# Designed miniproteins, single chains, continued (4), part 61

Each design is a single chain, and the fold is of that chain. pLDDT is the mean over its residues in the fold that is shown.

## One batch from the design tools (miniprotein)

Design m14111
Fold by ESMFold2-Fast:
Structure m14111 (fold): chain A 67 residues (1-67)
Amino acid sequence: DERTEKAIEVARKKFEEAGLPLTKGQEEFVREASKLPLEEGIALAKKRFKDPVVQEAIIEALKEAHK
């Protein structure tokens, strides 16, 4: 799915920019969340990830994938 691949690509870029490796669990979350409506994916990211840098990077990846 093009949206899922785009979400993972953007997430990898955002995590590299923040100086953090994208963990397998975080990548798996982004893959599954990218299949949901944007608002639902963002809500799940906010619930699961409390680190503000990680949370923002994942939210930006989901937003970019939905463009």
Scores: mean pLDDT 84

Design m14112
Fold by ESMFold2-Fast:
Structure m14112 (fold): chain A 63 residues (1-63)
Amino acid sequence: VEVRIEERDGAYVATATVGDVVAVLSGPTRDQALGLAPQAVRQALQLDRVRQRQLAFAAEHPP
């Protein structure tokens, strides 16, 4: 898991990457973006799990 905090146009962006999944959360202050980093990681992990389930389902149920 990779977490990056960047400043853009007066806002702070927290980006969490898990495999091919990216979750992005923004806040008006650096401290708020830092506080959102765990949430971004959790969201990315959840999206990765949903993606894995979709791939498994598609393998059993081709179009």
Scores: mean pLDDT 76

Design m14113
Fold by ESMFold2-Fast:
Structure m14113 (fold): chain A 61 residues (1-61)
Amino acid sequence: MPNLTEQVQAGLVALIATRENGVDFREAWLAAERAYSEGHKQKLPLSEIVSNQLEAAKLAA
């Protein structure tokens, strides 16, 4: 079962990064997915994962 929460979260982060910084949506999405996976493996709190996803998506260029 795909985790709808993490999919929706990554999509929203990618959309925000695309709108604010003119970054390619697909690159922003991939960066956000990667940041979520890494943060989840490290057992980071959700707030820190979201922050890391936003920063990674903004830097995806």
Scores: mean pLDDT 71

Design m14114
Fold by ESMFold2-Fast:
Parts: C-alpha cells; structure tokens; sequence
Structure m14114 (fold): chain A 58 residues (1-58)
C-alpha cells in the first residue's frame, strides 16, 4: 500500500507540473484544466486504491 500510494502521489505531482506549463501558454485553458485536474486527482486516488488492491505489493 505505501509504495503504491507514493507512486500515485508522485504521478499526480508530475501531472500538476505539466498542466502548469501548459497553462502558462494559455491561461483560459489553464482555468479549465485546473478544474479538470481536481476531478482527475479524485479519479487518480480511486484508481490508485484499486491498483493497490489488484496488484497487491503487500
């Protein structure tokens, strides 16, 4: 659980950085992406939990 959770957290941070760079080129799209990122983060957490249950590193 711990290892899988850390990987999901790191991936979420990476997505945030990529979206920030994109938003700098298009602020209007940045607002839409920011709202979408909140939902993506929730989905990512759910998928991370599911992946942990399926993969079962521990």
Amino acid sequence: SGLKTAEVTDADSGVGKAMREGAENNPAAGHAIANGAQYASEVGKLLGTGATGSGRGV
Scores: mean pLDDT 54

Design m14115
Fold by ESMFold2-Fast:
Formats: C-alpha cells, sequence, structure tokens
Structure m14115 (fold): chain A 98 residues (1-98)
C-alpha cells in the first residue's frame, strides 16, 4: 500500500509540474487514500493531502483546498507542506473575495 501510495504521489508531483492540476489532484487524492489506509496520522498522508490542497488552489477550489489543508495539519501539525497549503488557500480565498 505504501509503495503504491508513493507511486501515485510522484505521478501527482509530475502532473503538477506539467500544469495539469486536475490530474495532480486526482493522483494526490488516491495517494492520500492509500496512505490513510496504512496510518491516518502519518507524514506521508499529511504531505499527500497538503499537495492535493495546493492543486485545488490552482483549480480555484479554495474551499475544498482549505478543508484538505486543515486535515493535513490534523494528521501532522509540524508539516511544512500543510502550512504552505493553508497559506495558499487563505490567499486564494481573499483574492476570490475581491
Amino acid sequence: KREKGRELFEKGKEAYKAGDYEKAAEYFKKAAELFASVDPRSREYAEALANLALALVQLGKEEEARRYALEALEADPESVEATLAMMAAAVGLRAAAR
């Protein structure tokens, strides 16, 4: 399960770098589901959710991004990726409110 989760996570990162945020979000969501089935308090789960949230910000889905970023912080409160995702979602929400 962890190996499959890592494979999907890497595919998500490649899609994100290519600007395919919909595909990135799909891969990160699948990776998060696999990591959660192993340990829902793991760093790998938190990183997958944080990257999912970042992809959702790029897609203009700021409310969904905020929910996943909060879940990532709950899984790993020390996650730099989750903190960055929360900041990105907050900025996106403020931009949409203009």
Scores: mean pLDDT 79

Design m14116
Fold by ESMFold2-Fast:
Structure m14116 (fold): chain A 100 residues (1-100)
Amino acid sequence: SLAKELEEELKQLEKLFEKIDEYLKEYPDDKELAVRKALEEMGLPVSPSMVELVLLLYELEKKLEELKKKGAPEEELEKLREEFLERLRRLRAERAAARA
């Protein structure tokens, strides 16, 4: 099921974001380093494109959390969720390419 596959991907991303949060405590001024270390710890491919894409997804998630706290309208939240899913689709393509 596509829904089950998406749920598993989101769980893996949640774990990755938690690792990024931990490394950002050690390297608050170097987001790329924090992302690279999180990817390395999880045994995921570490390429410049992978780091950039994961960092973008992480920033979108943090922006969604902040907008929810500020009571932003649902239409604004939905647009960011669509952007997040588009970037997640790109992450799938990067992972598939790394395995080929």
Scores: mean pLDDT 81

Design m14117
Fold by ESMFold2-Fast:
Structure m14117 (fold): chain A 111 residues (1-111)
Amino acid sequence: SPELKKLEEALKKFNEAESYLVKARDALQAGDYETAIENLEKAKEKAIEGMKLLDYPESFIKEVEELFDKAIEAAKAGNVEEALRYIDQLSDKLAKAKILAIFEINVLKEK
């Protein structure tokens, strides 16, 4: 179904975003702020694409965008602890989005 394909595509986007967040965290801990910023921007793109595919409310999308922007600004400032705190919040939101997508995929496959 078109709905199932959108959920599977969004889940792939969320998995890519999670991978980029891991790379950003590793780069921040290594002091490679340029690589951290690049991976945060890629994670933001994939997370927002996934949320838009699933018609997430604009308010939730904006909250996630603002958290990414805060993480990027903290990384630019060399504030590793603040950037990691925002990455943790983003990872939690992304994990919840993935759980919801997996649940909906399983429901649709049982029909």
Scores: mean pLDDT 89

Design m14118
Fold by ESMFold2-Fast:
Formats: structure tokens, C-alpha cells, sequence
Structure m14118 (fold): chain A 91 residues (1-91)
């Protein structure tokens, strides 16, 4: 699936940058840019849910109350949920 491949590429890069200690602001900026490209591949029926989930990821990246480890866990969980939604839709 082109959508699943795009999610995996975005997830891999975002998680790599988080582990490298990039700032929340830089992570959010990059996430906003790349999520628009993923959205262009998402079926119309899933687009609103994906927009909301990408916004949740952005909010996590910018949440000063969360530790870096907590941010990593939450972002990874949301990215896994996105992959599961696409896989279920394509089944």
C-alpha cells in the first residue's frame, strides 16, 4: 500500500529525529510538512480522522509537560493506530 509505505517513511524519520534530540518546534514543523504529503495519499473517507490524528501528534510534540520518552511513546502509538486504520480499510 502506497499509504502504508508513506506512513512508515514518515514514522521512521520522525521517530529517528525524536531519538536524536531535535526540538519539539523543529519536530512539529517537519511533521506538519510531511503529514500534508501523507494526507494527499489517504482515502477521502479517512482524511478527517488522519487530520485529527496528525494534529494530536503535533500537540504531543509541543507539549512541555511531557518528557521526551513520554512523547516518543505517544507519537509511536498514534502512528501505529494510523497504520492499523489503513490496513483495516484496505482489507
Amino acid sequence: SDVLAAIERHAGKLLMMMRAGESGEELARRHRKESEKVLSLVPDELKDWFRETFKRIEDVLLDESLSDDQKLEEVQSLLLEMGKRVAAYEA
Scores: mean pLDDT 87

Design m14119
Fold by ESMFold2-Fast:
Structure m14119 (fold): chain A 66 residues (1-66)
Amino acid sequence: DAEIVPKLAKEVLKLEKETGKKLTLVLVDESTTDEEIEASSKRLPTEPYVVRLKGKSAADVAKAAA
C-alpha cells in the first residue's frame, strides 16, 4: 500500500527527532529471516527501523519502498 510508506517515513522522522538518532527504514516480507535483517542492518550507516509486510512478496515490498 503506497499510503503506508509515507506513514512509516513520518514515524521514523518523529523517532529521529525524539531520540536525536538517524534511522533507516527497512521494509521486509514474511519470508525474510531475522538473520537476513540483522546482516543487512549491520551494513547500514544508521540504526534500522524494521517493518514486516504481511502477505506481500519481496518484489511487492521493494516496489512499495520505491
Scores: mean pLDDT 68

Design m14120
Fold by ESMFold2-Fast:
Structure m14120 (fold): chain A 76 residues (1-76)
Amino acid sequence: MKEKLEEARKEVEKSRKEKPLTWEAVMVGAEAGMETMLYVSKAIASKDEKTRKEYLEEARRANEEGKEKEKELREK
């Protein structure tokens, strides 16, 4: 198990060295996606429609902010 994880880390590190800016943009996008999914999950778990709407709004904002940040990194 640890050996496979170490191999995966080496592949990731190699990719980061070859295209560091592109890799950072990918990670920023992945992080934004995770945050969006977290808010969507909270909305689904919410029993109150107002709270559900608020979490969906948070999810939309997180997704939009993540896309802008990824775009900035890719353009540089």
Scores: mean pLDDT 72

Design m14121
Fold by ESMFold2-Fast:
Parts: sequence; structure tokens; C-alpha cells
Structure m14121 (fold): chain A 90 residues (1-90)
Amino acid sequence: TEAEKIYEEIKKLIEEIRKLAKKLAETSKDPKIIEYAKEVEEIAKDWLEKIDELEKLWDLNDPETIEQLKSMLEYAEKLKEEVEEILAKS
């Protein structure tokens, strides 16, 4: 379904964000950037745990669920772009 595809795309983006944040924490010499990167990694880890739990409870045929998933996808895309921009300037 559309919801299942969006859900899988969100999970993939969160994993990518976690990897980018880990790389940023390892490569940056700025303590503030390292702190930010560690916070993003923790957010991504928590989000993966929550989304796996929600998968078991969600009615993926509900239009409201699809709208919530689309909002999550948009947030994940913006967060990834932010981390990539910081990493590129490092």
C-alpha cells in the first residue's frame, strides 16, 4: 500500500540520518557540532524504536495514518538535508 511504501522510505531515511550523524560526530573537531551530531543520532535511534512499535498498531489503510506518515517523511528529509549541509562544510 501507499502507507507501507512511505513507512519503509521513512525507516530508510532515519537509518541514513543516523549514519550521517555518526560520521559527523567522528569527523568534526567542533565540540558544538559533535554535540549536535550525537543528539541527532539519539533522535534517529529513538525514532526507529517508536516507528517499529507504531507499525504494529497502525491501520495502514486509514487516510489519517497516511497524512501522519507523509509529515514524518517531510521531517526526515529536512533533517537529512541539514546534517548533509553541516557535514559538507566540515
Scores: mean pLDDT 81

Design m14122
Fold by ESMFold2-Fast:
Structure m14122 (fold): chain A 100 residues (1-100)
Amino acid sequence: VEEFERLLRELGELVGEARELARQGRYDEAMEKLKEALRLAEEIRRRFPELVSEETAELIDELRRLLESGDTSPEAVGRALALAVRLVSLLQEALERAKQ
C-alpha cells in the first residue's frame, strides 16, 4: 500500500501543478503536466488493478482520449482537469478502503 500511496501523492501533485498553470493561462504547460499525470495513472492501473474501479479505468481512458486530441483550448484543459481531479478522488477513496 506504501507504493500506491507514493504514486497517488505524486499524481495529486501533478494535477495540482496543472491546475495552477491553467489558472495562469498556461494551457500548453497544464496539458503537459496532465500527460505526466496520465502516465502515472496508467502505471497505478497496471500495478494495482484491484484498487482501480471500472469508473476509475473509464476516467483514465477518457483523459487519454482528450489528451491525444491535441486540443489545448481553455475548454479542453478545463475538461481534462475535471477528469483528473475526479480520478485522484476515486483513487484516494480506494486507498482509504484498502487501509480499513
Scores: mean pLDDT 87

Design m14123
Fold by ESMFold2-Fast:
Structure m14123 (fold): chain A 96 residues (1-96)
Amino acid sequence: SELSKEELARIIALVLDTIGLLIEAELTKDEEALREAIKIVKELLELAKKTKDPFIARLALELAEQVLELAEKLKASEELIEEARRLLAEARALLA
């Protein structure tokens, strides 16, 4: 799993954007920030699938777990919580 410098920069940007959106969602209680975080974690999962890199897959898993935990804590819509659970299941499947 040799990552290019451009792929590493992309991964770092996606991770930082996700963390920022999770902080925003917790502070503002805005479910739109959670939806944007889910979209970014999906992009990270796609990179993990394309690269077959277990490190990227583990990052996606960790972020998916944090998204679900926050969605449940904020009592987000059932649809959003279900989407987060599906995302977590996809991330777990990549590491099986």
Scores: mean pLDDT 87

Design m14124
Fold by ESMFold2-Fast:
Structure m14124 (fold): chain A 65 residues (1-65)
Amino acid sequence: SAEEERKLAVMRRRIEQRIEFGKKKNLSRKELLKNLDQMIEVARHLGMSDEQIEELREEALKLIE
C-alpha cells in the first residue's frame, strides 16, 4: 500500500542519513554495521514486515560498501 511504501521510504532515508553521518565521523565498517543492526531493530519494533526489513538491509549494505 502507499502508506507502507511511505513508511519504508522514511526509514530508508533515516538509515541512509545515519550511515552517511557515521562515514563522516570515520566510523569503521564494523561500527556502521552495528548502527545498521540497531536501526533494523527499530524498524522491526515499528511493525515493518520481514520483506521491508530485507529491503532496508540490502540498500543500507550498498551504502556501507
Scores: mean pLDDT 83

Design m14125
Fold by ESMFold2-Fast:
Structure m14125 (fold): chain A 81 residues (1-81)
Amino acid sequence: SEKEEIVQEGLKLALEVHELREEALKAGKEDTAKELSEILKRIMDLVTQAEKSTDVEEIKKKLEEAKELKEEARRLHEESL
């Protein structure tokens, strides 16, 4: 279903942020890793909300919010290099 596809896309975004966090930890960037952990938690909360929603438009909005959070994570990681 469209909802299942969106939830899977959200989980993929969470995995990508998790990988950035792991890289930050390996580089000794503790503050960056902490900020990435907060972003990861926010994406996972959005995925959970999407799974519980029956409104496809709300589910799509949650995915767009998750995409924005992933871009924030990417910028934080790049700025830490």
Scores: mean pLDDT 87

Design m14126
Fold by ESMFold2-Fast:
Structure m14126 (fold): chain A 73 residues (1-73)
Amino acid sequence: MSEEEREELARQLEREGTAALDLLYEKGYLNEEQRRELLAILRRAVEALRNGNIEEAHRLVGELQARLKELVP
């Protein structure tokens, strides 16, 4: 994966992930604390992807998905 491809994926993940978490918060599926926690995981995944740490980014996205599965019906 090229540096340009990683940066584009990082931007897409940040935009789409933030929008999704905001929507879930607005719908009442997440409280304020849960939204902050999930946003922190998302930001860490985006940063890992930007830094070329693909394995860590994948792990953090998996963690984010697992947490969402527990919190969203």
Scores: mean pLDDT 84

Design m14127
Fold by ESMFold2-Fast:
Structure m14127 (fold): chain A 55 residues (1-55)
Amino acid sequence: MELTLTAVAPTEALARALADHEAALLEKQGWRVVDRRVEERDGLYVVTVTLEREA
């Protein structure tokens, strides 16, 4: 199974912190982070985290 998280914030540090917090909660449930992407859009930072879990 695959899951995508998205966090949006006015700073890269805040967006990364929000995404990492959410990912850490999912990792406790057996999800594993396989990709992280950071994009700047109109003065906002979008962090996208892709996670996988085996059945």
Scores: mean pLDDT 84

Design m14128
Fold by ESMFold2-Fast:
Structure m14128 (fold): chain A 88 residues (1-88)
Amino acid sequence: AARERIRALVRELATAILNGDKEKAQEIVDQLVALLREEHPDWSEEELERFRADVQEMLDRMFKEKNPINKLVLARMLELALLQALDA
């Protein structure tokens, strides 16, 4: 289901970030945004774009972080935020 897909995608995102794979990380973020669009057809285009911007900002923070443990903490924070957004 959607929660399981979010968890799986965030695990793949964490791996891409640890490997410095910006292209793969962006593909995964695009998949996460598409999944939330499917689960929230009630969201306006403006709300979805704002959400995408927030996720992109978090992605940028993860790539700028140098400590791999802190990268994983940020990925976990993103996972929790995505799961909360799914339930909204």
Scores: mean pLDDT 83

Design m14129
Fold by ESMFold2-Fast:
Structure m14129 (fold): chain A 68 residues (1-68)
Amino acid sequence: MEEVEKYIEEAKKYLEETVPDPERLDQLIHALDLILESLRAGLITPDEAKSQVDRIVEYALRQVEEAE
């Protein structure tokens, strides 16, 4: 659990450094917080949480690349 929480914290920091749009950044950080809350509530497993975090990071990177 603590390892996944640290993984989420590092993902937040990475998004803060990578995503230039503050509104989009806020939405992505909120999504990560929901994953953490779901994990703490026992609604998802650590593996599921990590997978969802990876998907959010990949989605964020694609949005940055698609910014015209």
Scores: mean pLDDT 77

Design m14130
Fold by ESMFold2-Fast:
Structure m14130 (fold): chain A 99 residues (1-99)
Amino acid sequence: SEEELKKELEKKLEELEEAVKKKDIEAVRKAIKGILKIVLEAIKQGNYELALELIDKAIEKLEELYKEVKEEDPELALELELGIGLLLIIKGLILLIEE
């Protein structure tokens, strides 16, 4: 359901924030993969409006965390930037298909 996907995203964003604080690159990658899976599930259900909402919320958190670490941990910052890039590509594809 929409509410279940929103709650699962909140949980993954919390896991992402904790992983960044611990500088755990493997945990950051797992959290980003989880976020992508949630977005893809919304798309699979044909709920593109929800998918776009979930993408925008995830990008906002990833950009916030990127700003915090970009000068202190370039490798961690790159993982966050790659996550943002993948979400932006998915967003672009949704917008092109919805035309």
Scores: mean pLDDT 89

Design m14131
Fold by ESMFold2-Fast:
Structure m14131 (fold): chain A 84 residues (1-84)
Amino acid sequence: NLSKLLEAIGRILRIIGLEFDLDLLGTPTTPEAQQLYDDGQNLYNQGLEYFKQGNIEKAIELLDKAIEKYEEALAIQKAVQAQQ
């Protein structure tokens, strides 16, 4: 389904943007932010594997979870910077 494929691609592009934002902020300064980043990477890799297998619905599910983890990591990093 083209619509589902585009939804998955949109999540992948969102993750690339979140990784770029995290790279601009530098390495995670807290163990919690580092763990969330690592969890996000694992979920992203799993989502890409399902995407490659053509299981687009499962890919979207895992990519959404990856986005949540990256957004949590980014929020912690921004909060740490705001205290500087």
Scores: mean pLDDT 84

Design m14132
Fold by ESMFold2-Fast:
Structure m14132 (fold): chain A 70 residues (1-70)
Amino acid sequence: MFSKEEVLRFLEAVPGLTKEQAEKLLEIGVDSLEDLARLTDEEMEQIAKETGVPLDVLRRARAAARAALE
């Protein structure tokens, strides 16, 4: 189990993603690498709208999470 702080550190390492945006992702329920890796394109569009994170940055974060999980 990853702590909220460990997930935040992972997200902060994603190019173009700020700590503020990472915290918003946790607030809406993207609180694990597994959740991030399994996001559908429709879910990512909704997250972009809710958090203000650019869609290309979210795609980068998803790819990074998938790589971290294999």
Scores: mean pLDDT 78

Design m14133
Fold by ESMFold2-Fast:
Structure m14133 (fold): chain A 94 residues (1-94)
Amino acid sequence: RGEQALGDTALAGAKRVLDQVAKESTPEEAELFRKAKEGLEAMYNGDDREKAFQKALELARAYGESRRNPEKGRERMLEIARDVAAEYEALKAA
């Protein structure tokens, strides 16, 4: 159905967004965004592909919002990154 192609595109986009915002972040925030990138890749290549796809779309929307409202968009991206990083740690602990 093209779901794989859409998922691959969304993941690639989310990874680029995370790389870009990490460059403009504090070291602590950059580490969080790096962890989120690793988490998205692990989830997408594992049993949680749909969740990874949804998180990638949320990141893309937050990045778009940051173009109109940098503070609000930035906060949303950090929140999503924290959530993905926490899910990734939980997967590694299981």
Scores: mean pLDDT 78

Design m14134
Fold by ESMFold2-Fast:
Structure m14134 (fold): chain A 74 residues (1-74)
Amino acid sequence: KEREERIEKLAEEIYKAMKNGDVDTLKKIINYLKENLSPEEIERVKERVIELATKDGFDPEKVKKALDAFEKEI
C-alpha cells in the first residue's frame, strides 16, 4: 500500500545517506520525517533502516543509536 511504499523509500534514502556518510542529507530527511510523518510512521522508518543495515552486517543497536543521535540534533 502507499504508506508502506513511502516508508520503504524513506528508509532506503536514510540508509544510503548513512552508508555514504552524508550527514547533511540525513539531517534533511529526518527533519522531513518529523514534519510530515506521525511518530508511529517515524518508528516504522527507523525499524526498516535497522533491518536494511542488519542485512549488510551492521550491529542493529549501533544503527539505532546513530539514528537517535541524528534525530536529537534536528
Scores: mean pLDDT 78

Design m14135
Fold by ESMFold2-Fast:
Structure m14135 (fold): chain A 67 residues (1-67)
Amino acid sequence: NEGLERAYQAGYEAGKEAAKKGESVMASGLAGRQAGTKVGEEEGVNPDIGAIAGLLGGYEAGKEVLK
């Protein structure tokens, strides 16, 4: 599902930026959730599903940057 993959990637990038600014892994996940929701709406994916994909991407990016 291309929309779901885009939501995850948008979340990953948002989470990475939050982590680079010194935010926590949790804050990186939340930034990813916001980005995933927006991309989900744009790509015709259920926004809640996009939010979950974005949250997972943001969380993963936060863990990688803050390591």
Scores: mean pLDDT 81

Design m14136
Fold by ESMFold2-Fast:
Structure m14136 (fold): chain A 80 residues (1-80)
Amino acid sequence: SYLEKAEEYLKKGEGYKAGYYGILAAEEALKRGDAEGTRKGGELAVKGGLAEKKDAAKGAGAAIAGIGHIVEADLMQGKL
């Protein structure tokens, strides 16, 4: 799954790849109406983006997208 790929790349120190698969996981969860899956993918995207040491723009982009998915999950659950 995209979540498993995100977690595997994060464990390997591949920040942008972890963030990328976290975003994909969040997008697929969002399409299914899965708020917790959307949140989990967004959290992995933030962690991956912040772990990216070679390309600050890619890292920042992944982290920002991850924050957006966390906010989407909060809206889906009526937390905002």
Scores: mean pLDDT 88

Design m14137
Fold by ESMFold2-Fast:
Structure m14137 (fold): chain A 100 residues (1-100)
Amino acid sequence: MEESEKQKEEGEEIAKEAEKKGIKDGTGSGYAGVAGAYASKGDIEKSKKYMEIAEKYEGEISEKSIEISKKAIEYSKKGNFEEAKKYSKKGIEMAKQSMK
């Protein structure tokens, strides 16, 4: 739970900073990271909402982050929150890479 909350906050900060700078790849990957974090908390409804936001943004890193977050959602649906957290962490790492 604690790690999932931290990942959500990191994803939100990345998305906000990228949006201010006009970095579509960072905005999309940041919101995909938020979706993954919600999935790792079992909140599938919020995860889907943030996934829809992320899908509006184009970019190679954004596309990879979306794929990672989809994996987190699938593991969460199966009740495997350990794997969901692992994929959520990967999504946040990808989002951080988009800001370099």
Scores: mean pLDDT 82

Design m14138
Fold by ESMFold2-Fast:
Structure m14138 (fold): chain A 84 residues (1-84)
Amino acid sequence: DESIDKKFEEIKKKLEEIVNLPLENKDKPLEERVKEAEEKLKKLLEELQPLLENAFSEKEREKYKKMLEESEKKFKEIVEELKK
């Protein structure tokens, strides 16, 4: 479905933007940048909840779960690098 494929691309872009937020605005303390990224992630997940419950098939939910897990892994790696 062209519509659902576009929605996944939107989700992927938003996740990538959130994951890279701690790399931006290095004038702010790391803890503040991490909190900003976590708050934006929370809002995105709240926006996506109706799609998970009402619109996504089992295969689409699995794809979403993998995208979220990869984004969380990348976010942790970025934060750990910035702590060094």
Scores: mean pLDDT 78

Design m14139
Fold by ESMFold2-Fast:
Structure m14139 (fold): chain A 55 residues (1-55)
Amino acid sequence: SASLLEAAERSLEVLRTSTDPVVRAVARHEFEEVLAQLPEEERARLLAEYDRILA
């Protein structure tokens, strides 16, 4: 859903911009929970971006 995609994108934005380890841990957890509920194509795209952020 659009709401789940928005939540995933917001979590990725937190991971791009925040240096706080607690905030990052919460965003990572929220991203993983939302990712499990998304269709395969959206999941693949978001995982690729997640991996890029963590590299």
Scores: mean pLDDT 83

Design m14140
Fold by ESMFold2-Fast:
Structure m14140 (fold): chain A 98 residues (1-98)
Amino acid sequence: PSPLELRAARHWLEVALREAEKAIDALKQGNVDEAIRHLEAGLQAARGALKLVPSKYVQEAVENFEKALRAAKEGNVDEAIKYAQKAIDSLRKALEEL
């Protein structure tokens, strides 16, 4: 990737990380609809990064956002938090490798 693509990927990963953290906070407060909006925003940001950098950890983050979003839509709050946290863990590893 070019330096510009790496800067853009880092920005998208940071956005995805913040959105995942906001989703977990919303889930803990019982605000499932708010959490769904944050998970959708985080998923889009992670997908944006994946287009710029072919990273195993970014791919894992996308998969965990998709699982968190499905769990949230099903009302499975604990599973949604679990998968959102796994997305955060994968995003942090991706940022370490950039």
Scores: mean pLDDT 91

Design m14141
Fold by ESMFold2-Fast:
Structure m14141 (fold): chain A 80 residues (1-80)
Amino acid sequence: SLEEQLQLEVDYALAVAILSLLRKMKERGVPFTEEDIKLAEKALELLRKVLEANKDASPDFQKRIQEDIEEIEKLLEEAK
């Protein structure tokens, strides 16, 4: 449905915005709080949902989402 497509677009945009914030925090040497870790986990959940909904989409789009997932996973590993 149109609503489901729009929700997936919002989910992707939100996840990318969270990733951008976390990336900037790392670049500036700002340590992640528990709230930042929860935001990263939420972004990861949203990206996995978008990837699953786009299994039949272009390989390039799937690869971009997978790269975003891997970047968040690495940021979470480095925050330990």
Scores: mean pLDDT 85

Design m14142
Fold by ESMFold2-Fast:
Structure m14142 (fold): chain A 56 residues (1-56)
Amino acid sequence: SAALAQLEQQLQALEARRKRIVNLMKEQDASAGEVMETKLAEELKQLREAARRALE
């Protein structure tokens, strides 16, 4: 579906932006930044799966 494709693009753009912020956080506290990166990746994965189930 076109709606799902657009959401995937928006999620990828947000993921790139968050990755940049996480890298900035790692410069302050590497361990905290690494933990945040892992949690955000898992949350995005769950969000994508939920969106696909709801739209498809």
Scores: mean pLDDT 75

Design m14143
Fold by ESMFold2-Fast:
Structure m14143 (fold): chain A 87 residues (1-87)
Amino acid sequence: SISEYIAKELLKAALDFLKEQLEKRPSDFLARELLLEAIQLKEIGKETGDKELIELAERTLRWLIEKIKENGLSEELIEEAQEALKR
């Protein structure tokens, strides 16, 4: 539906905004927020059968793992992101 399309576009915009903020000012707080958002998006994608949403969430989780490593952020967030990729 049109409302589902709009909701998906808003979720994508929010994800892109968090990625931009983390790129500019890396922190454990922003990395954790992005991790939680990506996990939620993957769960919604699974429940609704939205393959594109699942692929977006998994791409974001992989991107996040690399950013955590590059910026020396919390290793616990890497473990949580890797577990989310396996689910």
Scores: mean pLDDT 85

Design m14144
Fold by ESMFold2-Fast:
Structure m14144 (fold): chain A 72 residues (1-72)
Amino acid sequence: SLLLSSNPERQEALRYTAEKIRLIGDAIDAGLRGEPEETIRKRLEKAGVKEKEIKELLDLHRWAQERAAALA
């Protein structure tokens, strides 16, 4: 319920979830725009994203880039 969002633990969990959703969206959007993988990797590393998550986000970036190329 929305009332649980006022709980500090729930607020922290929601911030983590929102940040992960944002990173996924950014990776897909960058891929669709044709941004190089290296540019995305450096951006994620600078932001302190863990290597496991970087690999998953780069997979999404490649998927989006392949889809953009297929539609061109």
Scores: mean pLDDT 76

Design m14145
Fold by ESMFold2-Fast:
Structure m14145 (fold): chain A 55 residues (1-55)
Amino acid sequence: APSGAELVVIDYVLAEYRELVAQGREEEARAGLDAFAANLSPVARALLERRWAEL
């Protein structure tokens, strides 16, 4: 399971990418999210994808 620190970072990163989507920069948001996810463990990546889908 992700640590509390990992959850905070994921929330922050999701907020940043949601702002890019709100600005009409969806391709940049997806590219940034994919690049961030590539550096995460499978469990953390699954959580990131789940949290993104909850938007």
Scores: mean pLDDT 76

Design m14146
Fold by ESMFold2-Fast:
Structure m14146 (fold): chain A 80 residues (1-80)
Amino acid sequence: SEEEEIKELLEKMIKKAEELVKEAEEAIKKGAPEKEIRLLAIHTLATVELARMLAVVSKYKMSKELEERLEEIEKRAEEL
């Protein structure tokens, strides 16, 4: 169904955002330049916003689990 396909797209975007914030956290531990960390943070937040926009445009009702995952990613990105 279209609803299931939208869910799969959202989950892929959320996973990408989780990967990006994890990469940023690992970059900090390795002493990467501030600019590299900033770009990863921007990319993470942009991906989170794209996921939310996809849900709005598709009129998909996001589960509490997916919304909590997005909230956690934003919190982690803000802590970078």
Scores: mean pLDDT 88

